# Ledger of designs, part 97: designed miniproteins, single chains, continued (5)

Each design is a single chain, and the fold is of that chain. pLDDT is the mean over its residues in the fold that is shown.

## One batch from the design tools (miniprotein)

Design m19361
Fold by ESMFold2-Fast:
Structure m19361 (fold): chain A 92 residues (1-92)
Amino acid sequence: MTPEELAKLVREAAERIQQLLSQQSENGEDHIRVVELMTRNIVYLANQGRLSLALGRLNDMFDGAISSVSDPQLQQQIQQIRDELVERLIKL
């Protein structure tokens, strides 16, 4: 796995999470901003070669996104994005 591949996969996952968070009412905008900030930090760490730290922050982003939603269906959809990303990372 290269830093470029990790950055691409993280951005794709973040965009999907942001779309799901947009289905929430007024609080969705604030949670979307948190995901954007965390995504920028993860990509920065990946580009610095800090892959282990970047992966840790990626886990924090998913845990935060899941915790930000009360709808079990949205939680499952975010978890599915996480599972798909982890599978893709293992295969690289």
Scores: mean pLDDT 82

Design m19362
Fold by ESMFold2-Fast:
Structure m19362 (fold): chain A 73 residues (1-73)
Amino acid sequence: MEKTKEAARYTARKLREIGDEVQKRIAGGKKASEEWMKKQLEKGQKAIESGESESGVRFGEAAKKAYEARLKA
């Protein structure tokens, strides 16, 4: 359980960092291409899967939805 908590926290931090970087790029007057944004989402999902979640698919989808919401904000 503790290993899962650490992996989840690490993955969450990485997803926040990627989301913040995307927002800063957009705010800087550069528009992210749709393909570039899709690649960022895929990187986030791979980080979730690498975090050894026991319910990997469900955890990955839930985190992907949260990550997409952050990119849209």
Scores: mean pLDDT 59

Design m19363
Fold by ESMFold2-Fast:
Structure m19363 (fold): chain A 72 residues (1-72)
Amino acid sequence: DTLAQKGQLNRLASALVEAQDNPSEEKRRALQALLHAAGIDLSLEQVTEILSLPLPQALQRLVDLFQAAQAA
């Protein structure tokens, strides 16, 4: 359970970093799809807002959203 959740969070973090390093709509949609699979339903606009943050803040937002989704 917890190990599977850590694996999913690591995949999300990797997708976030990749989307910031090489910005494209394809990578934003890929991150959105991974977020949706984790129970986080965000629009592309909301994903873009997170990606516009500095990396430490974007990662913190991702962790907060993931923890909230797991708690629901």
Scores: mean pLDDT 82

Design m19364
Fold by ESMFold2-Fast:
Structure m19364 (fold): chain A 100 residues (1-100)
Amino acid sequence: SKEIQEALERAKETLERMRETLENYSKEYKALQQQAEDLKKRGEELKAKGPEYSEEANKLYAQAQELEEKARQVGQEATDFAVSGSKEVQKLLEEAKELE
């Protein structure tokens, strides 16, 4: 029926929007992790040069830790979004099934 087709179309559109949003979260997460890793490597290189660079190295490690925490928050937001979207899709599919 038309109502079943419309419910399935809404479910498909919701899944497509979820995919795009999750891909954006994945890109942000990877970018933050890479930035943190680069800062850690720079900090290690500074520590290797001598004790006069220890304070600068420690600042880079602190910045890396902040970026890792931001990455963790992005991962949690992505998880929460996926859970909410999955429930919406399930509801649309159940509505379509009840129309059969």
Scores: mean pLDDT 86

Design m19365
Fold by ESMFold2-Fast:
Structure m19365 (fold): chain A 86 residues (1-86)
Amino acid sequence: MDRETLLAETEVALLDMQGALYERLANKYLSKGDKEKAIEFYKEALKVYQEGLARAEQHADNPVLQRMAERLKEKIEELKKKIEEL
């Protein structure tokens, strides 16, 4: 594993974790009845997941990043549906 591949994997993992934190925050606001704040944080989660996906897709030949990309695509689609239903 070269330095560029390791950095890409680390960056994608950090963006995935950041997105998950925004989703947790959005869920907390939603549970309090603050739909407006929840939507804001779901949109932030969507943005960072999309950034992670774009980064992962730059390394299409890396099986770890391909798996990360697939997982992020699923999260993005689920989150888009959730935002539409709010």
Scores: mean pLDDT 86

Design m19366
Fold by ESMFold2-Fast:
Structure m19366 (fold): chain A 73 residues (1-73)
Amino acid sequence: ISEEDLKKAEELLEKYKSFPLRSVITLLSKDEAEREELTRRLREVAGLTDADLNLSYEDLSEEKRERVIEALA
């Protein structure tokens, strides 16, 4: 993962920080398969629960926000 990719992920999440993560995933996804892949990555890489996926990025703990940036980079 490059520093540039991490920065792009962080900037995107800051723009949509008040939206539920499920909605952000939908906006980033071209189709249902890509949405499922991003959701699985958030669960496996960021360690998010289904409850966390219904929270907005800004409502997550700092630790979880860092993991989400890494998962989307």
Scores: mean pLDDT 80

Design m19367
Fold by ESMFold2-Fast:
Structure m19367 (fold): chain A 90 residues (1-90)
Amino acid sequence: DLKEAYEKALKLGKLEELIANNTPENLEEAKKLAKELGLDEKILELIEELKKNLDDEEKSKKLQQEISKLLEPYKEEIGELAVKYVEELE
């Protein structure tokens, strides 16, 4: 269903925003959204590592990049369907 894909795309976008603006509170919300989206356990593990390493700028940036890379396949698949849904609404 294109509408479900659109809703998942919105949640995925919020997840990316929470990872980009990483605070302990945002990362807890990011973990919740990742679980709701059924994302790989490795993504959940990297979010937890990011939360533990927020004071380490170099390690934090590397973890954010690793999470973003793992999210790319989900973004491509869900994003294409979400764009189609929006086009049908216009």
Scores: mean pLDDT 78

Design m19368
Fold by ESMFold2-Fast:
Structure m19368 (fold): chain A 72 residues (1-72)
Amino acid sequence: DREAELERLWREDLDGALELVREIAEEAVAAGEATPEQAAAGVATAELEAEVRRNPELSEEEIRAMQEELRA
């Protein structure tokens, strides 16, 4: 159910999708299923995906640079 809702929001409401990702991350940390660092990495990855969807002018080089920043 959460995965289906997240997929819907990614198509219809990027801000809503990011809010749901943050909520899931907070729940995972509270439940001991993820560290705060892992949750932050997940949110950052979702934010990058949202930026790519908002800005179709992003080049492959810019996307790669952003992905490398997330891994640093």
Scores: mean pLDDT 76

Design m19369
Fold by ESMFold2-Fast:
Structure m19369 (fold): chain A 102 residues (1-102)
Amino acid sequence: REEYKKYLLENTDLSEEHIEAFLAILEKYGVKLSKEKLVIAALQIGNLSEYPEEERRKAALAIAEALGVAEDKREAFAEDLLELSRIIENKEDATPFIESLP
């Protein structure tokens, strides 16, 4: 985990807290990624704010499918990604969100 956190910090513009939130979501849903795929996924999440609100949920669901999230968990995963994207866009503290994750 610490190596993945460092790799994301060096290859993305995400804060340490936002990276920790992203990794916590992946752990919650059992998503296993290579470092390269991890960076791509993090960039896709950062880009969710560029979509119109109506399209953001569809984009988040597409990310869930691409990452191999179990079909019965994709809706919950997408909701967690949308909340993280909102936190990143608004430059909010991610700590309460991380603590809300199982």
Scores: mean pLDDT 76

Design m19370
Fold by ESMFold2-Fast:
Structure m19370 (fold): chain A 64 residues (1-64)
Amino acid sequence: DTGPTPEQLAAAVLAARAANPRSAKVTDEEYQRALDIGRRWTGGQGAAAEALADFILENEKAIA
């Protein structure tokens, strides 16, 4: 099965947020940053990087 890569997911999320930025608490910069960190720590792209990015964003939301 071929799923979306973290980069494709990030692009889609950024596009959606550009269309409806106020409805999202997370900025496009935050999502990109989280994905970059996830990619580095998981040794590249994949579901693991996405999971780590989601974890980072959730923690930022909880802190706020």
Scores: mean pLDDT 57

Design m19371
Fold by ESMFold2-Fast:
Structure m19371 (fold): chain A 65 residues (1-65)
Amino acid sequence: SSYSEAMRALATLVDAEVRGELELRKEGDTLVVTLHTSDPAVAQAIADAARTLAALLGKEVVVER
C-alpha cells in the first residue's frame, strides 16, 4: 500500500539520520533533508526515499547539501 511505501521511505531517512548521514528538519509543510555523506550509494538511497515521500504524501521534500 502507499502507506507502507511511505513508512519504509521514512524509516530509510530516519535510519540515515541516526547514522549521521543526514539531518531532517520541518519548514511549514516541507521536509528538508540535509546530506552529510560523500557516499554516492547512500546519497542515492536518501534521494529515492525523499522522492517516494514527496510523491505519496503530497507534501514537498527538499534534499540539500
Scores: mean pLDDT 79

Design m19372
Fold by ESMFold2-Fast:
Structure m19372 (fold): chain A 78 residues (1-78)
Amino acid sequence: SKEELARALAEALGLDEQDILDALNGVNDPTLSLEVEFVAYVIRNRDKLDEKSIRELGRKMAMPEEFIEKVTEVLMSF
C-alpha cells in the first residue's frame, strides 16, 4: 500500500512518516521539505514512473544522488 511504502521510505531516508502521509493527502504545510515533496510525488505516481524517471526527477529537484538511489532501491523492493 502507499502507507507501507511511505513508512519504508521514511525509515530508509530518516524522514518523518507523518510528513510524507500529509503530503500524500495534499496537506499544505510550509514546513515540509523538498525531500518529503519528492518522496510523496514518487509514491503518488509509482505506477507511472520507472527507475530512469525517478532519477531524472530527483536530479531536477536537486536531491543528493545518495538520496535518489535510496528512494529507487526502496521502490524496486516493493
Scores: mean pLDDT 79

Design m19373
Fold by ESMFold2-Fast:
Structure m19373 (fold): chain A 78 residues (1-78)
Amino acid sequence: MKAEGEALREQISALSSEIKELTEQLNRAKEAGDTAKAADLERQLQAKIQELISKMDELIKVLNLDVYYDKEAFKAQL
C-alpha cells in the first residue's frame, strides 16, 4: 500500500512536469501564430490532464483503503 501510493505520487509528479512542458510549448506556438501546432499540443495536454485525473483518483482510493485498515487495526485492539 505505502509503496503503491509512492509510485502513484511519482507518476502524478511526472505527468505534472510533462503538462508544464507541453503548456510552455503551447504558449510558444500561440505566440508564433502556429495554429496547427497549438491545436496538436492542446490535444496532447488534454490527454495528459485526463491521465493525471485518473492517477489522482487511484491515489484517493489507496488513501481511503489505508484509513479503512487503520480503523480495523484500532478495533482489533479492543
Scores: mean pLDDT 75

Design m19374
Fold by ESMFold2-Fast:
Structure m19374 (fold): chain A 93 residues (1-93)
Amino acid sequence: SEAEEERRAGIDTIVALARSPRERADAVVDETLKTLGAPPEVQREIRELMERLRELVAGEEPHKAGQKIEASPEVRELAGRLADLILELEERR
């Protein structure tokens, strides 16, 4: 149950980051990758996945910021892949 809640929280955080302004999202990603000591290949993969996630999120365009906006299955799947990569980097630390 705790592992499931942790995964959901990670996915929610990544989705929120993808919905954030690009400068802010890029700064958070750069700081995270630096903190985790990510090698250049993993940094490129994470940036590519974040870019793809931003494209999917841009297609969502519901303007009511105040309700819990449900992420599409594709958005959740990509966010899950990003969460798994970040967890793997933490374990390598």
Scores: mean pLDDT 75

Design m19375
Fold by ESMFold2-Fast:
Structure m19375 (fold): chain A 95 residues (1-95)
Amino acid sequence: KPSLQEVVDGLLGRLDRIRDAIERNEPEDVIEQLLADFNVYLLDLQRRNASNSTVQQVVTVLLQGLDDISNAKTREEQLQIIDQTKKQLQQIASS
């Protein structure tokens, strides 16, 4: 089984791809597709790790973060949400 740090590093990589697309001013439909793909991945990760409370916590934080990004009115707000979500994940991994 991957370590918690390995799981979190993979998830941080997915957030960084979304962050990079936003910073490059990619079209809204591209951002929406990246968010949708990550959401599907998170739901599968949650299902496969139903008994792992720390992974469940990480997935819950990310699902809320992705929802907040989707509802954000500006790209600045989206970047702020991503950076805050990344910090929360890093704190969970270091606990």
Scores: mean pLDDT 85

Design m19376
Fold by ESMFold2-Fast:
Structure m19376 (fold): chain A 70 residues (1-70)
Amino acid sequence: SKVVEETKKYAEQVKKKASTLSEEEQKKLIKRLERRMEEYVKYLESKGVPKEEIEEAKKILEELLEELKK
């Protein structure tokens, strides 16, 4: 799935960037990602992306958020 592959690449890029940030900057990034995740899911739904692909992409982003919060 192109959507799943692109979401995985995005998550890896975010992890690399987060490793260079201060704790305060990481908190701001997390809040931004939570907002963008909601918009991204709505966007995928509006494009008629299969539910299975949206669910997989959502899991990738949720796992990213949990990892950044640790």
Scores: mean pLDDT 81

Design m19377
Fold by ESMFold2-Fast:
Structure m19377 (fold): chain A 63 residues (1-63)
Amino acid sequence: KPRVVLVGTSPESTDKALCGAVILKEDFGVECTVVADASTLTPEQLARARAAAARAGIEFVEV
């Protein structure tokens, strides 16, 4: 199966990476990994990102 890695280096780019991963997985059946720079995110933003990834079945990696 095709796999795509999406990288977020800010809160905005992390949100866009998650949205893109959801679309790729739901509409195209593509396995996705989102890599996020956790140092750019608040604890609340990080918790929301983890929850969104888990709900969509997207691998979420914090760096």
Scores: mean pLDDT 81

Design m19378
Fold by ESMFold2-Fast:
Structure m19378 (fold): chain A 92 residues (1-92)
Amino acid sequence: AVARASKHLREAAEELRRLAEEAEALGAHEVAALLRQAAEEAELLSDPKVLEEEAKRSGLSPAELSKLAIEAADKALEQARALLEKAKAEAA
């Protein structure tokens, strides 16, 4: 479970960085900055050691926090795609 969560979060971070680069190329620097921040958060929680430490701080199990982190990353990707489409429309 934690290993799958780690992989999912790393893949999400990579995709968010790719979308950030595309946004920056379009001149959407603010959008690019938000996407880079989301990617950084996903990457941090992709480390099982960091995830366990944050779970303890939050009063959650590592499994509960990994589920929340995956849900947050998936929402960030959805928002990233929406923001990028808006940036493309504004650049056109």
Scores: mean pLDDT 80

Design m19379
Fold by ESMFold2-Fast:
Structure m19379 (fold): chain A 87 residues (1-87)
Amino acid sequence: LEEILKKIEEAKKALEENDIEAFKKAVSELNELLREKLSDEEYKKVLPYLLKISDAINTGDFNDEKTKKEVLEALEKIEETIKEIGK
């Protein structure tokens, strides 16, 4: 689970630095780790937040602070879910 949390931090940092290519890479790698490390039921708990991030990547303007805020909130929800699973 520590590897997943580290990948969330990498995605957050890339987003803060406006490095959209690094952000997309981190999100892709995060999704692969989530599929590898979580059970199907645990993955379903994070899926709505992953879909929100995916939608923002496909339709969002990352120059818009509102889009960045929504993505950060989704990443934070994934992080909290992972921490609850790890308890």
Scores: mean pLDDT 81

Design m19380
Fold by ESMFold2-Fast:
Structure m19380 (fold): chain A 78 residues (1-78)
Amino acid sequence: SAMAEAQAEVLAELKERATHAVRHLRARGASDEEILARVEAAVRQEVTHRAAELGLSPAQQEEIFAEVLAHARAVIAA
């Protein structure tokens, strides 16, 4: 469906942006805890903004948030 495609696109874009944010913050000497906190706040804000534009439900917003956050944790651990 168009909504599933929109959700997948948002997820892919936010995962890529999270990877870049982790690398950028690490290069600046941020701790893993600071990186995670910054990424979590940014992802939450961006998911809310994109959801308003695309008409995503609160459940879909939470799914995207959880997936992007899990991806960010994996990048930090690598």
Scores: mean pLDDT 85

Design m19381
Fold by ESMFold2-Fast:
Structure m19381 (fold): chain A 99 residues (1-99)
Amino acid sequence: DRAEKWARLRAILREMTEKLESGELSATQALDELVRRAREAGIAEEELLPLIAQGFAHGDPVVMKFLKTLIEQGKKEGDVVSISVAELLETITGEKLVP
């Protein structure tokens, strides 16, 4: 069920955003934890990026806040993976994640 997967993903993204903002998780750790938690919630790795890209394209506030927080933290830490995710999403949607 797509709506149920979206609700589960949004809950995970809220948690990851809070842990990034508190400094409990680095950008890399948050990405690893996101993939793990999504898998446990029945979201395959190949579904995860398309769901996030869709949320971004629709201006979902939870998705937008997570991506902005992740990219800002990743840039501070020199995390290439977070930067690559931002670049991929900007290429797919034609929109910038951080102005």
Scores: mean pLDDT 74

Design m19382
Fold by ESMFold2-Fast:
Parts: structure tokens; C-alpha cells; sequence
Structure m19382 (fold): chain A 83 residues (1-83)
């Protein structure tokens, strides 16, 4: 189904982007402004997923949000290490 195909694509993209963001943070010296920009990006992604909930299968929706929440927590932890 088109909903399943879309859900699979969003989940894959979310997983790949989360890994790329984590790697970028580990490989680069980031400023507070850089971390805030990343956190704003995650918030926009979460808002987009919530707005499109009706187009995403429930199991995929839950996993996508769990990945984004885990990414947000990782970024917040790394930002605090600057303090």
C-alpha cells in the first residue's frame, strides 16, 4: 500500500539522518549555536511527523518518534558537555 511504502521510506530516512547527525557531532567541534540549530531541526521533523500522522502506519509512526526523541536526548546531552 502507498501508506506502507511512505511509512517505510520515512522510517529509513529518519534512521539514516539520526546516524549522520550523531556522526557529525562526534567528528566535529560544535558551538552552542550549532547544537541549537540541530535541536530546532529535530523539533521541525517531530512537528512534520505529527502533522502527517494520518499518512503513516501506527507502528512506524511510534518508531519514528522514538528515534527522534533518542536523537534529541543525545544532542541535549552533548550540548550540556560544553557547560
Amino acid sequence: SSMKELSERILKATKETAEEVKKYIEENELSEEDFEAILQGIKRAEEWIEKNKDKIEEEYYKEILEILEELRKFVEKKKKELE
Scores: mean pLDDT 89

Design m19383
Fold by ESMFold2-Fast:
Structure m19383 (fold): chain A 98 residues (1-98)
Amino acid sequence: MEHAKKAEKYGEEAGRAAAEGNGEEAFRYGNEAAKHAVKGADDGYGEEAYKGGLKAAEYAQRGSEEARKKGLMEAALEGGTAAGLAGIAAGVSKVYAK
């Protein structure tokens, strides 16, 4: 449970960082979101980790889109990468769902 919630929270932070033009932080938070989703699945909360990872990917993607609208190309790219990492981690977590 805790790791799934942290995955969502880090995804939200990744999206916010991307929207603010901070691509480095967006990537860093996206990586943390992916790590926590995988750890949640490993702890036996695969369904919760999958949902947390999906929400993380959604938040990071929204931030990437906002960065792109502002012409912040590097932040948009890093936010998109963060969304991809969280999405992959969510998919992995689903495989371990009960």
Scores: mean pLDDT 79

Design m19384
Fold by ESMFold2-Fast:
Structure m19384 (fold): chain A 97 residues (1-97)
Amino acid sequence: AVRVFGTSGGKLGEPGVINKYIDYLKEKAPEAKQVRFTFEIKDGVATAVEAEALDENGNVLLREKAEDIAKATGVEVPKFLVDGPDGPRELDVGVVE
């Protein structure tokens, strides 16, 4: 099973969008146990830029741009509101520590 760990305290703009991306990653890398999303924060919005499927030890099995997954699935790029918008920066969501 694919596991998603943590949210940055944000709220998803649309229910289930991130789960559709997880399903896509799991279909392409069925041995994946974890997912990691990289988000860019701009104007109080975190927008996914990259998604990775990882094994149980954190090794990357698949890495794709969020825009490419959006094209493949027809599903909008995952995004959510965050506190303290300070311009573009990357943050990890769903990382296992």
Scores: mean pLDDT 66

Design m19385
Fold by ESMFold2-Fast:
Structure m19385 (fold): chain A 62 residues (1-62)
Amino acid sequence: VEAAEAIRAGRYEEAYRLALRALKEGRYEYVGSLANAYKALHHLPNAEVLARVKEIVAEIEK
């Protein structure tokens, strides 16, 4: 919820931090918020964002 609110407010770096913390806590429902924040911060195509988010999730899961 807080990550989605940060995205709506245009605070993409805050949204990224909140979503990443949630994923590290096992709350994988925040992966979409992480992807949206990463895309907004880096201005990347969806395919590159999806590939990077998959790497981040794999790194957290190990």
Scores: mean pLDDT 78

Design m19386
Fold by ESMFold2-Fast:
Structure m19386 (fold): chain A 91 residues (1-91)
Amino acid sequence: KVPVVDVDSVSDLSNEQLKELLMTSLIAFLSKYDPDRAKELEAMVKAGEPTKKLLDFFKEALEELKKEGKISEENLELTIKELDEFQSFLE
């Protein structure tokens, strides 16, 4: 299923470390379904793009995966909600 960041595992991490952990998980997920988009996301992370831009890119990639039938509508909605909540936490 779509990756979720474990709250207990991240309680002692800085915001930078939390962002890195999240991005690593999202890149790993995309690499299973869309390796080209996973590479683009990784390049954006290395370029220091803002968290919002990284999450927007990932959400667009998820919408394309849904159109291709690679993930369910339910998983897409849950993942977008989780990402929005996590982004709010980082800000």
Scores: mean pLDDT 71

Design m19387
Fold by ESMFold2-Fast:
Structure m19387 (fold): chain A 65 residues (1-65)
Amino acid sequence: DPRSIARVVARAVGERAGVEFSDEQIQAVVDEVEAWWREHGHLIPEEQRTQELADVARQAALAQL
């Protein structure tokens, strides 16, 4: 589930940075990952799906710092 991966990665990025993300920041990461998945998800092989979602979520979370 893209949303679950986004939440887990966002929390991990916050923890590593020593920052507690707000609910709005977490939601922004989730929305970014969902939008990316809607546009590109059908092009991603199943074996790469989790890795690609995690990478997008990490970039979105870093942008919230």
Scores: mean pLDDT 82

Design m19388
Fold by ESMFold2-Fast:
Structure m19388 (fold): chain A 75 residues (1-75)
Amino acid sequence: SSAESEKLVEQGKRLLNEGLEAMAQRDYEKAVSLLDQAIKKYEEALKLNPDDEVAKKNLQQALANRELALKLLAR
């Protein structure tokens, strides 16, 4: 439903913001965990509403930052 997809997007935004804060603090393990959770919420939201451009953009941001965090953990 619309309300369910909107709730998932809002949950994803909170997790994305927390993940980005962890990135800023150089806590890359915490960032990966939070960004994984954000990705899951946006993927679930997009299954319910595939046309949600905000969810698509935020998913791409979460994926990019997760990749960066993993690269920084390997250093």
Scores: mean pLDDT 90

Design m19389
Fold by ESMFold2-Fast:
Structure m19389 (fold): chain A 78 residues (1-78)
Amino acid sequence: GPARQALQAAVRTLERARETGDVEAAMRALMEALKQTEDKEHILRLIAAMLILIGGEIDGRPEEGIEQAIELVRELLA
């Protein structure tokens, strides 16, 4: 369905963003996935992934933050 397709698209965008530490692209991908979901657990996990991205940027480790966000979004597809 649309939510699953949005999560799959988000993973692909996050994988690309990780290669360059593009936190802005990673954040946009998570926000687009959030717009397509009504599942409370999925909403909570996507918000957690956004907070992980912010934490990674603050710590000067944007690629590490994006990798952690990828792992969390992949769990929603399992």
Scores: mean pLDDT 86

Design m19390
Fold by ESMFold2-Fast:
Structure m19390 (fold): chain A 101 residues (1-101)
Amino acid sequence: SAELEEAVDKFLEAARKLIRAALAGDLEAAEAALEELEAAAKKILALKDEPLPEELLFRLEEELGLLGIARGIARLVGDEEAAALLDRAIDLLREVLDAFK
């Protein structure tokens, strides 16, 4: 549906904002992006009874990979606070993906 596609688009936009802010060490912006991500995840989960199009599934799986890379970088540079925010985003995305199995 258009609502599911919009919710996924907002989720992906928030995830990209989170990655940028986290890797820049901007914890305030990263926390704000995580709140946007949580709101988008709730909207997606409300639509879990709809079929997830293969294109949207692919985009979400690709973003899971990017979040994993960003978390690895945050950990490598010793930014445990940024890594924790990225871990929360990864957990939310896994919950979203699991809901459509």
Scores: mean pLDDT 89

Design m19391
Fold by ESMFold2-Fast:
Structure m19391 (fold): chain A 110 residues (1-110)
Amino acid sequence: DAVPPFSLEELLEMARAMAEAAGRTEVLPLLEELAREAHATPDDAERELLLHLMALIAGMPPEEARALYEAYKARDAARMAEIVRAVLEARGLDETGAAEAADLLARFAA
C-alpha cells in the first residue's frame, strides 16, 4: 500500500516498534533522521519518498538500511534503486515487482 493515513509521529512510532520487535535497534537512529527530514521538507513528493524509506528501513537488515540511507543522503538514485531491488528480491519478490519498486524510488529521488 501507499503511505498509510497516519501522522508522521504515528508512522515513526510504528516503524520504531517494528524495528525493536525484530531486534533491529541499529536502524532506530536512521528512522529518526528520516522522520526529521520528512517533517522539514516542503515537497510532498520528497515527504512521500521519506515515509516509504522509513517503512522499508524498519524491515531491512541494518547494513542494507544504512547503505540505503547513505545513498539517499548522497542523492544517488541509482544506488538507492539497486539496494531496494536486492532487498525485495531476497524477500521473494519477482523481478517485475522489484524493478517497479526501484523505478518508483529512483523517480522520487531525482
Scores: mean pLDDT 70

Design m19392
Fold by ESMFold2-Fast:
Structure m19392 (fold): chain A 79 residues (1-79)
Amino acid sequence: SAAQEELRARVDAFAEAHADASVRELLEDATLLAMYVLARRLAAGEITDAEVEALLTPELLERIARAEAELIAAAEAAR
């Protein structure tokens, strides 16, 4: 979809601009784009769940869960 392609392009651009950003910096940024970059690093094995968990707050976890739920809802509504 156009929305998915646009999001991918924005995440790719953010990842390039923030290639040297630490896990802490990405978590503190707390934007959807920063969370996607963090998820990509986790999936690539560049960081561990334990490293992320040590820096997470309950408030940040809630924000991530809400952002994920909204993305799922948007994808489901797209026809």
Scores: mean pLDDT 72

Design m19393
Fold by ESMFold2-Fast:
Structure m19393 (fold): chain A 123 residues (1-123)
Amino acid sequence: SAERDELLAELEDAIVEEREHAALFRDTKVPVMDQLEAAIQEEQRHLEEFRAIRARSTDPRLRALADEVIQHEEHVLDSYKQLKAEVERDQTPLTEFEARMFAHAAEVATEEWLRAKTAELRA
């Protein structure tokens, strides 16, 4: 259906962004604050689109899956905001390194989770 194809397209876009941000968090030449801010902005953009898809969907199965994705993305967004606050408070190399590693792990885990949800939609 057109609704399913739209949700699939947004999931595929989100997967690409998670992969790209995971690579950026490994780059120690880019300030972790700039990387966290970029991740927060992209996560907010995807959340807005998933919410828009959910609001116009008439299929209960697609709405339920969109709700799961929205909940997961909200949790990831909150995690990045917390990491950003910690780095702002404690501007030490160790805190910055830990924030970078946790953000990288979150991006990888989210990519894997979104791939599983994409597979559910294709089944």
Scores: mean pLDDT 85

Design m19394
Fold by ESMFold2-Fast:
Structure m19394 (fold): chain A 110 residues (1-110)
Amino acid sequence: MSPAELFRLGLDLAQEIKRVSPEFAELLKKILEEVYKSNDPSKFLGLAYELPEEYRNFALALATWLLSQEDPLAFIKALLAGLYYVMGEKEKAREIAKELGVTDEEFEEI
């Protein structure tokens, strides 16, 4: 998967999460910010356990799926960048997208 394709996947997932539950999208953004800062993808599983019951099972399933990927941290970064983008934090989204290898041109075409 190219960096741009991975970012688009993260953006698509973030858009759907926000569409279904804006509240869960905000909680997930905060969780993924902590995971990103720690540079430890396994932290997502632990943080998901601390969520309210209505979000916990979905967050645990998402965490398990992300941790099963070849590069779990890259997938977590892609989803976090997508969440920043759909919430209007475009500059934060751009910074993380660049870490994934997305060019400024590719980012502006989204």
Scores: mean pLDDT 85

